# Ledger of designs, part 26: designed miniproteins, single chains, continued (4)

Each design is a single chain, and the fold is of that chain. pLDDT is the mean over its residues in the fold that is shown.

## One batch from the design tools (miniprotein)

Design m12877
Fold by ESMFold2-Fast:
Structure m12877 (fold): chain A 74 residues (1-74)
Amino acid sequence: VSWEEAKEIAVEELVEAGISEEKAKEIVDKALKEAKNIDEFLALVAKRLVEEEGISEQKAIDIAMKVKEKLYEK
């Protein structure tokens, strides 16, 4: 899986969850810069969703899991 594909899928899932495209791109870009692997990337996206957007921890985990499923199945 490429990091570009991970970014595109993550942005799409965040937008579907009700986050603006601009904010979704910001969150995903920050996670990509810090992450060393896909699992760390997904954990950082979930963390930022809770901290920056006020999304519940459960909802943030659900979004991250959808991104993971799409990355490994598509």
Scores: mean pLDDT 81

Design m12878
Fold by ESMFold2-Fast:
Structure m12878 (fold): chain A 66 residues (1-66)
Amino acid sequence: SLKEKIAKEFLKRDLGENIEITVEGNTVTLKSDKKTVTLTFPSPEAAKRHAENIKKYNPNAKITYK
């Protein structure tokens, strides 16, 4: 799916070790030492699922739910 492609693209873009994931409503914000990326999803459940997938591939990432 498109979400899986986006997750792979973030991995290819080398988010590094210090990744902070913030979930707020339909929005997921990814902050690293290199960049900040904001993604908007069709539902809060979709946003949460995406954040959980990113953490699964980046176990050192911290997730914050607002």
Scores: mean pLDDT 73

Design m12879
Fold by ESMFold2-Fast:
Structure m12879 (fold): chain A 66 residues (1-66)
Amino acid sequence: MAELQKKIAELTALKLRKIGLEFDLEMLRKQGTLTPEQEERLRREIDELSREIDKLTAEINKLESS
């Protein structure tokens, strides 16, 4: 269904954004320039994206089971 495909595309976009933030966090760690404030902000953003991914995944699963 078109709605299912749209939600899958949205899920992919959220996953790519999360990967980008995880790469930023690892890069800053490797450079030794990661501040506590930057780490807290990036972890918070990653956690928020993880919650959005979980919610959207549940919505997709519900549509697939219909």
Scores: mean pLDDT 83

Design m12880
Fold by ESMFold2-Fast:
Structure m12880 (fold): chain A 110 residues (1-110)
Amino acid sequence: DRDVLEALEEIVEAIRYLLRGDTEGAAEELERAVELLRRAGAPQSVLDLVRRAAEYARQGDIVGALDALIDALDALRAWLEAQGRRELALEADIVLGLARIVLGVLRLIG
């Protein structure tokens, strides 16, 4: 449970870095999230989506990184629900909502 919460904290920090245009900082936080999620036993599909977000961030593709991260958070939420981890699934849903809002704002400002 702690590893999932710490991974979600790293993902929130990555979103904050993306908002500042610090795509390298975002990629580093997402790589830490992958390692934490691996320790938590998250499925490979979730790990691959977070890695895809980190790859887009390294390329300077903020929109691509957020799209991949939204997919990763939705997959993480679904896995946590399947595990009966309802409180962690709710935490993942909150972070998913944040990522969607950020992507929407960035699309509005061009």
Scores: mean pLDDT 89

Design m12881
Fold by ESMFold2-Fast:
Structure m12881 (fold): chain A 61 residues (1-61)
Amino acid sequence: SLLDELREVESKLSPEQREELEKLEREMLANLFRNGELSQAAVEAKLAELLEKAKEMLEKE
């Protein structure tokens, strides 16, 4: 699943990169909840965006 892939990539990131990713995740989820946009598609889109960012961080190592 996207969440499992995100966790695997996250385990390979530096502490600073993990903190940055966690901040982005909190902000994205907070915005979805605040706006009432809790559809499966919206959540999956945000998870995919986070996974893409995490992979970019990993590639820079």
Scores: mean pLDDT 75

Design m12882
Fold by ESMFold2-Fast:
Structure m12882 (fold): chain A 104 residues (1-104)
Amino acid sequence: SHMENELKKLIERLKELLKRAKELGDSILVRLAEQAIRVAEELLKKFDSLTDDQKKKAIDILKEIVRDLERLLELTETGDESLIPERVGLALRIIGLLEELRKI
């Protein structure tokens, strides 16, 4: 299905983000990316059993997680300590979105 292909592409984007996080050596970013991949792969395993509304909600949440991880990675690459509060806020938001995704 189209949504299953979107999910697979989002998992590929998460794997590229994990690679970049490992290259940065940021253990928190690595852990968040690994958790996102794990949750997305578990979602993929049960995807055919989900309703269309559940599929759409899951894809939308995962798109937000990818966007927030990309932003967090961008801010971390700057090395700017004045951005620590924004990075903490993004990390907490990602954790919350992952918990929402796990409930689907």
Scores: mean pLDDT 90

Design m12883
Fold by ESMFold2-Fast:
Structure m12883 (fold): chain A 71 residues (1-71)
Amino acid sequence: MEKEKELLEKTREHAAAAKASTDPSEALRHTGLAGRYVGELYLTGSEEATKEAIKLAEEAARATEALLAAA
């Protein structure tokens, strides 16, 4: 349970950093890290935490794509 909470919080932190970024390279880096933590959450077997992490990572990816398209 504690590992799942840590991974979800790291996903949330990196997703927020990606969405707040104005630098495409930094946004990509944070979006990639959020995706990595989603993968680790999937391996824990926690369906609820993994679903929330996927949502956060998708939001970060969309923000990063918009930033890249505007560059």
Scores: mean pLDDT 82

Design m12884
Fold by ESMFold2-Fast:
Structure m12884 (fold): chain A 70 residues (1-70)
Amino acid sequence: GPKSPRELLVGELVEEELRRRFEALYARFPPGALGDLFRWAVEVGRRLLEEHPDASEEELRALLRERLAL
């Protein structure tokens, strides 16, 4: 079904954070490993929405930065 606006926002924040932190790593990883990394990051975002349903965009961005640290 269609994603909620909050799920779409978290998806955008996850993609932005992955591009910001892992751009250099993407050039070195095979496509299969990148897919696994993306799926993991999306799952992290989903858990953050469940753990922090009332968190602001800024709070979600900060939490994603911490959780997606390699």
Scores: mean pLDDT 73

Design m12885
Fold by ESMFold2-Fast:
Structure m12885 (fold): chain A 73 residues (1-73)
Amino acid sequence: KAEQLLADAQAHVDQANAEIGRLRNEAEKTREEDPVLGEKKQAEADARIAQLTSDANAYLQKALDEVKKLLEE
């Protein structure tokens, strides 16, 4: 069902956003404690965020493609 596909995709996006938030918070906290280590953690966070965003977008795009086919005539 389209509803189930969208719900599953949304849950995947929500999980990615929660992880992104955690990564950003950890990088900022590390920067407060150790600016040099914080820069390294920021780079790691940016790379991980890019990966999570790419994965979430790919999953969402697949779900949207299927929903579109179900809604089109």
Scores: mean pLDDT 80

Design m12886
Fold by ESMFold2-Fast:
Structure m12886 (fold): chain A 100 residues (1-100)
Amino acid sequence: SKLEKIEKVLEEYVKRVLEAFEKNASAEEIRKIGEEAKERILEITKDLPEEVQKEIESGMEHITETALRLREDKSVTLEEFKEELELLKERFIEQVKTLL
């Protein structure tokens, strides 16, 4: 149940960030999308040990910072951006599975 909720948050995150990338949204807007997703996942995992919550927080911060770096690189295509975000999402989900 927690895993399914986290997966849904991440699916929504990827969709929102891809839309932001397509419309050439600001770095601030992309960061806010990442912060909102992080807050939702931390709320889902609020009853878990602090160490687990810290790992989840760090993982989400890594995804957000990577998305921001890719957005700054004007040579990155929408297709490449999507592929990298999907890979980051998959890796994060696999890590979360080991923590639950």
Scores: mean pLDDT 87

Design m12887
Fold by ESMFold2-Fast:
Structure m12887 (fold): chain A 105 residues (1-105)
Amino acid sequence: SLRDKLEQLKKLQDELLKKGATPSFQQIREDNYQRLKKAGMTDDIARRLSNASTSLGMTAAAQTYKKLLEEGASEKDALDKALEVGKKVADEVTESYIAEYEERR
């Protein structure tokens, strides 16, 4: 069910954080916050949007981690690739927020 899939994703996100993903996602959040601020957004908007982009990145990372483990990858290789995918998604979402903001100017 959808509930079971969401609970599995949350457990995978928690596992990634326990395996050392926390500093990487904290850095991604801060970097994207600074990018949003540089684009002209207020602190409140920049914090909200960087939290949103980071959450989407964490979801993508958890999905990638699960898929790679199911395909027989090592935990280390799965984690490294999951962090790459999570960063890419968070950065792309942040870029889309900046583009939308600039179009409304």
Scores: mean pLDDT 86

Design m12888
Fold by ESMFold2-Fast:
Parts: structure tokens; sequence; C-alpha cells
Structure m12888 (fold): chain A 83 residues (1-83)
């Protein structure tokens, strides 16, 4: 599944605040993909992981911000080594 497909699939299931957080992560992932830092498959996985983070944080009663979602995506990108 492409990163855009993951984003569009989960976007309507989220609150406005969670959608803003997911959008921040998604844009960060797309920028990294366009720079050649990650593959299409890796981009999709990071967006899926961001969705999981948003759901887990909501269940824990902890607020998720767009800045936190962006930082999460940046950290996941940094863990991916150049091939």
Amino acid sequence: MKAEEVYEKYKPTLSDEQREALEAAYKTVLDAKEKGLISDEEAARIVENAVGLLQAREKAGLPVTPDEARAFAEGEIERIKER
C-alpha cells in the first residue's frame, strides 16, 4: 500500500486534531521519500506506524500534537539506513 493510500484510509476515522497530527507525519514522510532517503514501502510503513502511535496515545489519554507526530516520523526516517 502506498503512503497516500494509508493516509486517506485512516484520515476519515480520526478527529480533527488527530488528522492534523497524521498530516504532519505524512508530509514529513513524503518529503523524505522525494529526497531519496526512504522507499515507497518504507514511507507507507512509517505512516502506518504513525497511525498506531495516534491510536495508542489516544487510548492512554495523552494528547498527540502535529509537532510530536512530525518528530516521530523524523525519528523513523533517521533509523532507516541508506542502501
Scores: mean pLDDT 80

Design m12889
Fold by ESMFold2-Fast:
Structure m12889 (fold): chain A 83 residues (1-83)
Amino acid sequence: SVETTTEVIEVEDPLAALKELAAKETARLEAQGYRLVKREESSDGKTIELVFQDAADPRRLVFLTFEVLDEHTVKKTTTVLVF
């Protein structure tokens, strides 16, 4: 199964907000037993992509994408994939 959730967030500093959101979500998922499998950041800092795998169920993956949309807006996309 595949479930995708998108959230648009108004922020004062989008580049700083992206790093903060990525760190916060990494800590949250690791506390829940997920392992960070991949982290990729664009050279301009406007996109961060994270892939997590559930340590207890390796068929469960979580994809997180954070993207700067404009001067005061960021987008967070969460996709949960279960094979």
Scores: mean pLDDT 88

Design m12890
Fold by ESMFold2-Fast:
Structure m12890 (fold): chain A 60 residues (1-60)
Amino acid sequence: GMPPEEHLAGIGVVGGAAEYTDASRLSAVLEAAGFTLPADRRAAFEADVGALLEWARTHP
């Protein structure tokens, strides 16, 4: 079967890696690719990803 990265690339090319700077966009892309997050864990995931992305942009 197709590797998960190839499936994500099909969606990611449209959205682009830059759209992942918004944690809610990343969460939505993961759900569209078949990765399911419970609502409670989704909020925590978006908070953690948002903090990590801001840190990465400040500390390249």
Scores: mean pLDDT 58

Design m12891
Fold by ESMFold2-Fast:
Structure m12891 (fold): chain A 68 residues (1-68)
Amino acid sequence: MKLKVDIDGKTGTFEVTEEDINELIEKLKKNGWEIERDGNTIKITNKKLNVTYEIKKEGDVWTLKKLS
């Protein structure tokens, strides 16, 4: 699967597995990030850093976008 990243106009595409995405989410959750899942959309918030990212799955493509 592909992961497309868009953070402050910096774009990249990486080859990832479903397990890589799940491992990333679990590591973030263990480190105090707030994880909200709604179907194929995952929001990741760190309140101390005032940063929110969104990971969304569309078919076999994941996208990672910085929201704030």
Scores: mean pLDDT 78

Design m12892
Fold by ESMFold2-Fast:
Structure m12892 (fold): chain A 89 residues (1-89)
Amino acid sequence: EPIDFLKEYLEKIRSAKTKEEVKQILDEFRKKVNEIADKLNLPETEKNRIDLLFELAKRVIEQTDDLDEIKRFIEQAVNEIIQIFEKMK
């Protein structure tokens, strides 16, 4: 299921050891999210919300060197995106 693919990214984020690894995982996640959003015909308002969450996540990564803080924020953002998709099932 598409949502199961997205949930695997939570484990990847938790396993990341550097900010650069988190950024790479987030970029891959964004690509998969966009593919699934198009497949599910997600409303434009929800697509915009997802884009804002990714932009906020990128800002958090740039603003702090606290990897635990970054991971917590990114995990919350990823969970919110997953919930958007779960609502469409």
Scores: mean pLDDT 81

Design m12893
Fold by ESMFold2-Fast:
Structure m12893 (fold): chain A 68 residues (1-68)
Amino acid sequence: MDLETEFLGIDTDGDGVITAEELKAYLEKLGYNPTDEEVQALIDKVSTDGVLDFEEFKQLRALLDEEA
């Protein structure tokens, strides 16, 4: 599945950003068991405002692919 399709599947409210809650649910679907603190730390690596746009999501996905 391409990254744009993944992003649209996570962005359940259609506002063009992914919240910490949506990211946590996504990571749990991938088989991770992140804490709220771990989710926030991942967002903080790629974002300055606490939500992920599509470009920041691509950066986060690349980091996850390196760690898994």
Scores: mean pLDDT 76

Design m12894
Fold by ESMFold2-Fast:
Structure m12894 (fold): chain A 90 residues (1-90)
Amino acid sequence: SKEEKVKKLIEDLKKATDKLLEQLRRRAQEAIRRGDRAALLQLVEQGRLIAEQLREEAKKYPELKDVLLESAERIEELARRLLEEAERSA
C-alpha cells in the first residue's frame, strides 16, 4: 500500500540520518584529535548544506515533511556543536 511504502521511506530516512550523524561525529573526533580546525569547519559547512537540502525536500513531500525537518534539525544541532568546538580550539 501507499501507507506501507511511506512508512518504509520514513524508516529508511531515519536510519540514513543516524548513519550520517555517526559518520560526521567520527570525522569530527578525528579532526579534534589532530587539532585540524579547518576540517571541523568543513564538516560544519557540509552539515549545513545537507540540512538546507532536507528543508527544501520537506517543501516538496508533505508525507515526509516531519521526518525531513527532524533530520535537518538534528544535523543543524551537530553542526552548531562542531562550530563551538572549532571556536574553543582557536
Scores: mean pLDDT 88

Design m12895
Fold by ESMFold2-Fast:
Structure m12895 (fold): chain A 74 residues (1-74)
Amino acid sequence: SKEELIEEAKKRIIELVKKYIDAGNTPEARAAFEREYDRIVRELARKLGINDLDEYFRLANEFDEIALETLKKL
């Protein structure tokens, strides 16, 4: 279901943030984080059939919030 796809992507983002922090916030870790983060969001948008840029940016913003909340809890 769409809800399952979203939940799976959220778990991947949370794990990605943790890996980034564990790596010590280096430029190399940041580049790897940004690359994989972009991949996760784009992959999800494609699977959800998002064809509208406004919907895409809304999805991206929701995941940015999840990443920031995860960072604050670490």
Scores: mean pLDDT 84

Design m12896
Fold by ESMFold2-Fast:
Formats: C-alpha cells, sequence, structure tokens
Structure m12896 (fold): chain A 71 residues (1-71)
C-alpha cells in the first residue's frame, strides 16, 4: 500500500530525528512509533488505520517540537 509505505517513511524519519534527543524523548517517540506499527498490523490499509496513525504521527511531531524548545 502506498499509504502504509508513506506512514512508515514518516515514522522512520521521526525515529532518525529522535536518536539525537535525550533518552526520555527518544523513549516517548519509540513507544508511539511501535503503536503506529501495531495499528497498521491490526487495521491494515483502511481509513481507520490512517486516522489513528495520523493522530499518533501528530503526537510524535509535538514531542519533537517540545524537545527542540527545551534545548
Amino acid sequence: SPVIKKIKEIVDKFLEEARTLPADYRARVEKLAKEIDEIIEKYGDTPEALEKASRLLQEIAGILREARAAA
């Protein structure tokens, strides 16, 4: 699925950005990335998976913004 592939690419990019952050921020991002993977496994290529994954991707983006502001 092109949509699932795109979600995985965004997750990989966020994990790469998080690797330079303090351990607490990295753990938060890694936990949400795992939850996205579990959603894709459970719901597959569905609108439900896209909606749930999009919310978690926004939460990861928020964590990355928080980490940059704290630095």
Scores: mean pLDDT 85

Design m12897
Fold by ESMFold2-Fast:
Structure m12897 (fold): chain A 98 residues (1-98)
Amino acid sequence: HHHRFRVEAKAEKDFKADVPPTYPDGYVLEGEREVELASGIRVRIHEKVTVKNGKLEYHIEVEIEGPSTPEEVRRLAEAAAKQIEDGTGAKATITELP
């Protein structure tokens, strides 16, 4: 059986000069990646960045699933949450999925 956890964080930051001026207000950049770890644990990362009113809105979702114990998968989710919080300054939420 697979155990799944979702980590979600949202952050708002001021527009940075490195964002191309060709991206107008309301423009959305969205990407998804999947990585499989040696233990058979899968990590899916979904990142969404919206340019709105001179600000960058970040929405990051990480799903972690695997055939390991729930405790092992949860520890990876907690590590992902800490990385997101350290990188964005936003608080991450961890949810156990069915």
Scores: mean pLDDT 72

Design m12898
Fold by ESMFold2-Fast:
Structure m12898 (fold): chain A 100 residues (1-100)
Amino acid sequence: SAMEEETKEKILELVKELGEELLKMHEENRPISEIEKLIVEANKEIKKLMENLSDEDAEKVERAVLAFMLRVMDMYRRNASSEELREVIEEEIERLEKAL
């Protein structure tokens, strides 16, 4: 439906914005606690949007978003470069686009 398509677009835009902010925070050497807070706040917004999706689509989005968040947190814990973090964010956004 048009509402489901609009919701999917909003989720994708939110994840793209999250990725840009995470890259900026990494380049600024912000503490991991601020990264965790940003991820938690973004996840709450995504979960609210997922209420407008079918159970099947919500499960696909939840799986893709969880994979994104886990990989980003792993990159932070490994003290990965901003270039490596950007590549992971781009790959996970493409994965989410295909799940939508």
Scores: mean pLDDT 86

Design m12899
Fold by ESMFold2-Fast:
Structure m12899 (fold): chain A 82 residues (1-82)
Amino acid sequence: KELIRAEVYLGDSLLGEARLLKLSDTTYQIVEAELVSGEKGPLDPETGVLEITEKISENVYKAKNTSSGQEVILKILSKKKV
């Protein structure tokens, strides 16, 4: 399995940093999230799963929270094989 550290954006606004566990090529579980504002939103642990919908550029992806339908931008900071 692969563990990913990413910055999460709502549009142009940084929501925070998340640690994601790779479940499939397009699906990632939110393991941990540190929010800049303390807002739960698309990084709420209860909603749990992000689906990659589009690759924007190297290390930048568009994703959707599978429970809420909210779209976010992920900027990949690091990947660790676990």
Scores: mean pLDDT 73

Design m12900
Fold by ESMFold2-Fast:
Structure m12900 (fold): chain A 61 residues (1-61)
Amino acid sequence: MLPSMEETEAAIGALWALVTPEERPEFRKLAAALNDALEAGDDAAYKAVFDELVERRDRLA
C-alpha cells in the first residue's frame, strides 16, 4: 500500500528537523524524487523513495 500524503509530509518534516547542512543536498534530492514519482503516477517509485526517506530519518534519529 502507498504511504499517505500525511505520512509522507510527517517523514519529510522529521528528517528536515534532524538533517545537518552536509546532508541537505541529499534530502532535497529525495524530496524532488518523491514529487517526480507523484507527478508521474509511479506508485512503485513513490514507495521506494518514501522508504529511503524513512530509512534516512531513522539513521539520523
Scores: mean pLDDT 73

Design m12901
Fold by ESMFold2-Fast:
Structure m12901 (fold): chain A 86 residues (1-86)
Amino acid sequence: SVIDRAQQLIAEGNALNEQAANLTKLANEDRDITDRAADSALSMDTDLGNKLKAEGDTAVQSLNDRADSLRAQGDAKIAEANALLS
C-alpha cells in the first residue's frame, strides 16, 4: 500500500540520517585525535607533523562529505514519503 511504502521510506531515511549523525560524531572525534597526533609529531619532526595534519584534514573532510551525502539521501527519502502521504 501507499502507507506501507511511505513507512518504508521514512524508516530508510531515518536510518541514513542516523548514519550521517554517527559519521559527523566520528569526524569530530577523529579531528581531536589527528590534531593531537600532528601536534605531538610536529615537536619531533616538522615534515612528519605536517604530513599527519594534511592526512588528518583529508580523513575528517571525507567523513563529513560522506555524512552530508547520507543526510541528503535520507532527507530525499523522507520527502518522497511525505509526497506519497499528501
Scores: mean pLDDT 90

Design m12902
Fold by ESMFold2-Fast:
Structure m12902 (fold): chain A 82 residues (1-82)
Amino acid sequence: LTPEQVAEAAYGLALSLEDALPDVPEEWQEYVREAIELAKEAARAGKEGNVELAKEKLLEVADLLEKTGADEGAKAIRDTLS
């Protein structure tokens, strides 16, 4: 993955999570808000050329999504970064 590809993927993920947030059960909203912030950090790291940091932040997003029961989403992120 190039820095640009990682940045675009992370930014797209952040936007998708922000769009989904109002429909997330209140008990999970804090985890999704944390995932949004981590995805934004990953996008910034990717734009700065730091692919390793961007991947690390995206793996943290996957861990948070797994805690909310979004196991398939978490797996998709991990598989993309492999």
Scores: mean pLDDT 81

Design m12903
Fold by ESMFold2-Fast:
Structure m12903 (fold): chain A 58 residues (1-58)
Amino acid sequence: SPKIVTIRVRAPTPEQAREEAQKKTDEFLAKNPEAKVKSFDIAETPDGYEAVVVIEVP
């Protein structure tokens, strides 16, 4: 059954949150080449920004 993996990154700017989340996502996909990115969202938080990446593994 497919499994959902979530990557969460917090950073002081949206650019840093996006960059770090993309790096972690790329590292995950390198180890799991069949996995698919379902969503990549960045939101403002009281203390900065949070990027949330949702990945489906077969």
Scores: mean pLDDT 88

Design m12904
Fold by ESMFold2-Fast:
Structure m12904 (fold): chain A 100 residues (1-100)
Amino acid sequence: MAEELVKQARELLDQAEKAAESGNIDEARRLIVEATGLTIEAMIVYVKNGEIEKAKEIVDEMIARLRELGEKYPELRDVTEAAIALLKEQYEKLIENYKK
């Protein structure tokens, strides 16, 4: 299940980049929000299963991709920065709760 969520999140982010390239900024913003949500869902599943390294890998990957999108498309920077902040916050919260 988590692997399917990761695959879907990656596909949504690919679609967001294509939407941005075509000038459909509103659609790109929607797709970034959806991809971020699926990444959080995958992260929760990985952490619950004790797969902490996989949770970190997907968070680091998605943060890097979101940063690149915000650099390439300044119109998306507000949503990409918000998504990055949310991913970092959720990851830290999940790891703290898991280790205690």
Scores: mean pLDDT 87

Design m12905
Fold by ESMFold2-Fast:
Structure m12905 (fold): chain A 85 residues (1-85)
Amino acid sequence: RLDNLLRQYALALLNGDKKTAENYLLSLYATMLGIPPGKIKNLNEKEKQQIKDLFNQNMTDEQIQEINKKIQEIINQLKKEKKLK
């Protein structure tokens, strides 16, 4: 499940689908935090920041680094596959 969210987030970013990317990023963070999907629908900027803050509080520096590394690796692979700008 988590790997699918990472891939969908990276794909949405590369396709320029800002709204879709935003939804997948929030779903990714919520999944890591144990927040039910129904509670992360159509959040405003303050609510998004609260989720990010909770993520930083609950995740170690190593876990955050690993997730960021995975996202970057997927983005790099998809750039080659999709040949996007």
Scores: mean pLDDT 74

Design m12906
Fold by ESMFold2-Fast:
Structure m12906 (fold): chain A 72 residues (1-72)
Amino acid sequence: MEEYKEKAIAEIEERTREALEQLTDPELKEQVRAATEQAIAEIEAAESEEQIDTVVQRYNSQLETLLELEKR
């Protein structure tokens, strides 16, 4: 469980770093940071790998939406 959580958090942190590097809109950057903090907190509180997977999938979908808004 601990190793699975560490891997999931590392993946989220890497994607957050990439997104913040690409984004220029400060409002979108704030939304990315908020989504990241929420996802990490939920992963740390998760009791199963399935719960962790659900959090990661939701975070990835949110991140994709925010990156698409930046391109427009």
Scores: mean pLDDT 82

Design m12907
Fold by ESMFold2-Fast:
Structure m12907 (fold): chain A 66 residues (1-66)
Amino acid sequence: SMVYVRIESPDKSDEVIKLVESLGGKVISTIPNKGHITAEVPEEKLEELKKRVKEEFGGTAEVVDL
C-alpha cells in the first residue's frame, strides 16, 4: 500500500526528491523556496524515508491525508 507524506527540508529539495524516487515513491507537489515536498511512498519504506530525511537532510517527514 502507498501512503502520502509531507517532507520538510529547506536546503535539500532535489536530494529529497531523488530519495523518494529511489524508495519507489512519487513526488506529488513541491514548494521549493520553503523546502516542502508532498510525496506518495510505499508504506513499507516509510520508516526508512523518515530516518534518512532526518539523518541526511536534517528534515522531517510525516504521514498526511490529501
Scores: mean pLDDT 79

Design m12908
Fold by ESMFold2-Fast:
Structure m12908 (fold): chain A 68 residues (1-68)
Amino acid sequence: SKEEAKKAIIELLRSHGLDRETAERVAEYIIDGDYANAGALLIHHGFSPEEAEKIVKEAKEIVEKYTG
């Protein structure tokens, strides 16, 4: 489900050092398919473009696992 995907993405992002509020915002962008804003928010919070791309890719795989 989208709800289970969102929870898994939040925990992934928190494991990378993001606070819960920022992790929830990034997860919402990813669930909505807004990968550009998800990546931009990660970069704003200190991730490199390469790290942000990798995290977004992992989060996309989580969405497919729970909603496919």
Scores: mean pLDDT 86

Design m12909
Fold by ESMFold2-Fast:
Structure m12909 (fold): chain A 93 residues (1-93)
Amino acid sequence: MEAAPKPVEMSKEELLEILEKAEKSKKKYVLEDGDKIYEVIEAEYKGKKYYVVIIYDKKKKEATLIVAGLEVKLPLEASRKEILEKAKEEIEK
């Protein structure tokens, strides 16, 4: 399709490595904005910085993970580990 957003230039294997590095990363930033908490996790892959963002929405009672165009939603009570595991599952489809 013309003028459509270009697909992410990453293999499934590269996305999985980024998520594994994010899970083990100590470079985490937390920002609160009203009913939302944003957890930004920095992961480095092949000398480039990638960000995994987890949005905890207290009003909707949902946790949303965003990485490289992938979006995964879970209940607010889900742990970071569960959210990352669900994202890996979606990539492996």
Scores: mean pLDDT 73

Design m12910
Fold by ESMFold2-Fast:
Structure m12910 (fold): chain A 68 residues (1-68)
Amino acid sequence: SEIQEKLREWFLKTAGEAGEVSASDLKEFLKSLGFSSKTVNELLKKAGVGKKVDRELFLRLLEELSKL
């Protein structure tokens, strides 16, 4: 819950008008929240994330994160 709220806030702030963020920025933010590099890479892989993350991919990431 708190982690998902922080992620939504971060995404809105970082994506701005472009509506997307880089996968590398997302990985660093997730690691800053205490996730291991292994967990972060598996989450992004399961969500189908490549080099950038739009709102649709971000919502899939939140869904995968809720399964942990």
Scores: mean pLDDT 83

Design m12911
Fold by ESMFold2-Fast:
Structure m12911 (fold): chain A 120 residues (1-120)
Amino acid sequence: IEEILKLLEEAVKAYLEFLKKLAEIARQEGNLELAEELEERRKIIEEQFKKLKEMLKTLTKEEAAQEAIEAIDWLIEETREITNRLNKFASEEVRKQINKLEEELIEKLKELKKEIEKLG
């Protein structure tokens, strides 16, 4: 379970860093409302992860692996959704920057998911 928790924590931290970078981009583009929305989403995800982490400690290793995999799949879908939404309002140059951050995050999340799958 400890190794599963570590991998899930790494996935969540990668997602939170992605949201932080998007908020910085939003501020640079003058979209303060979007920057605030992204900061608020970061706080919500931190609280949700804290609760998930405590729940996972009460499960079997196999159950914890499955829940962690589902959480990472959700982060991948959330990453795609927010990127698609932002790209509708971004300049071409900013859109390329956002897409690069999306691809890097999704690749990392998929790698962490594979490591968890080996454990459960």
Scores: mean pLDDT 86

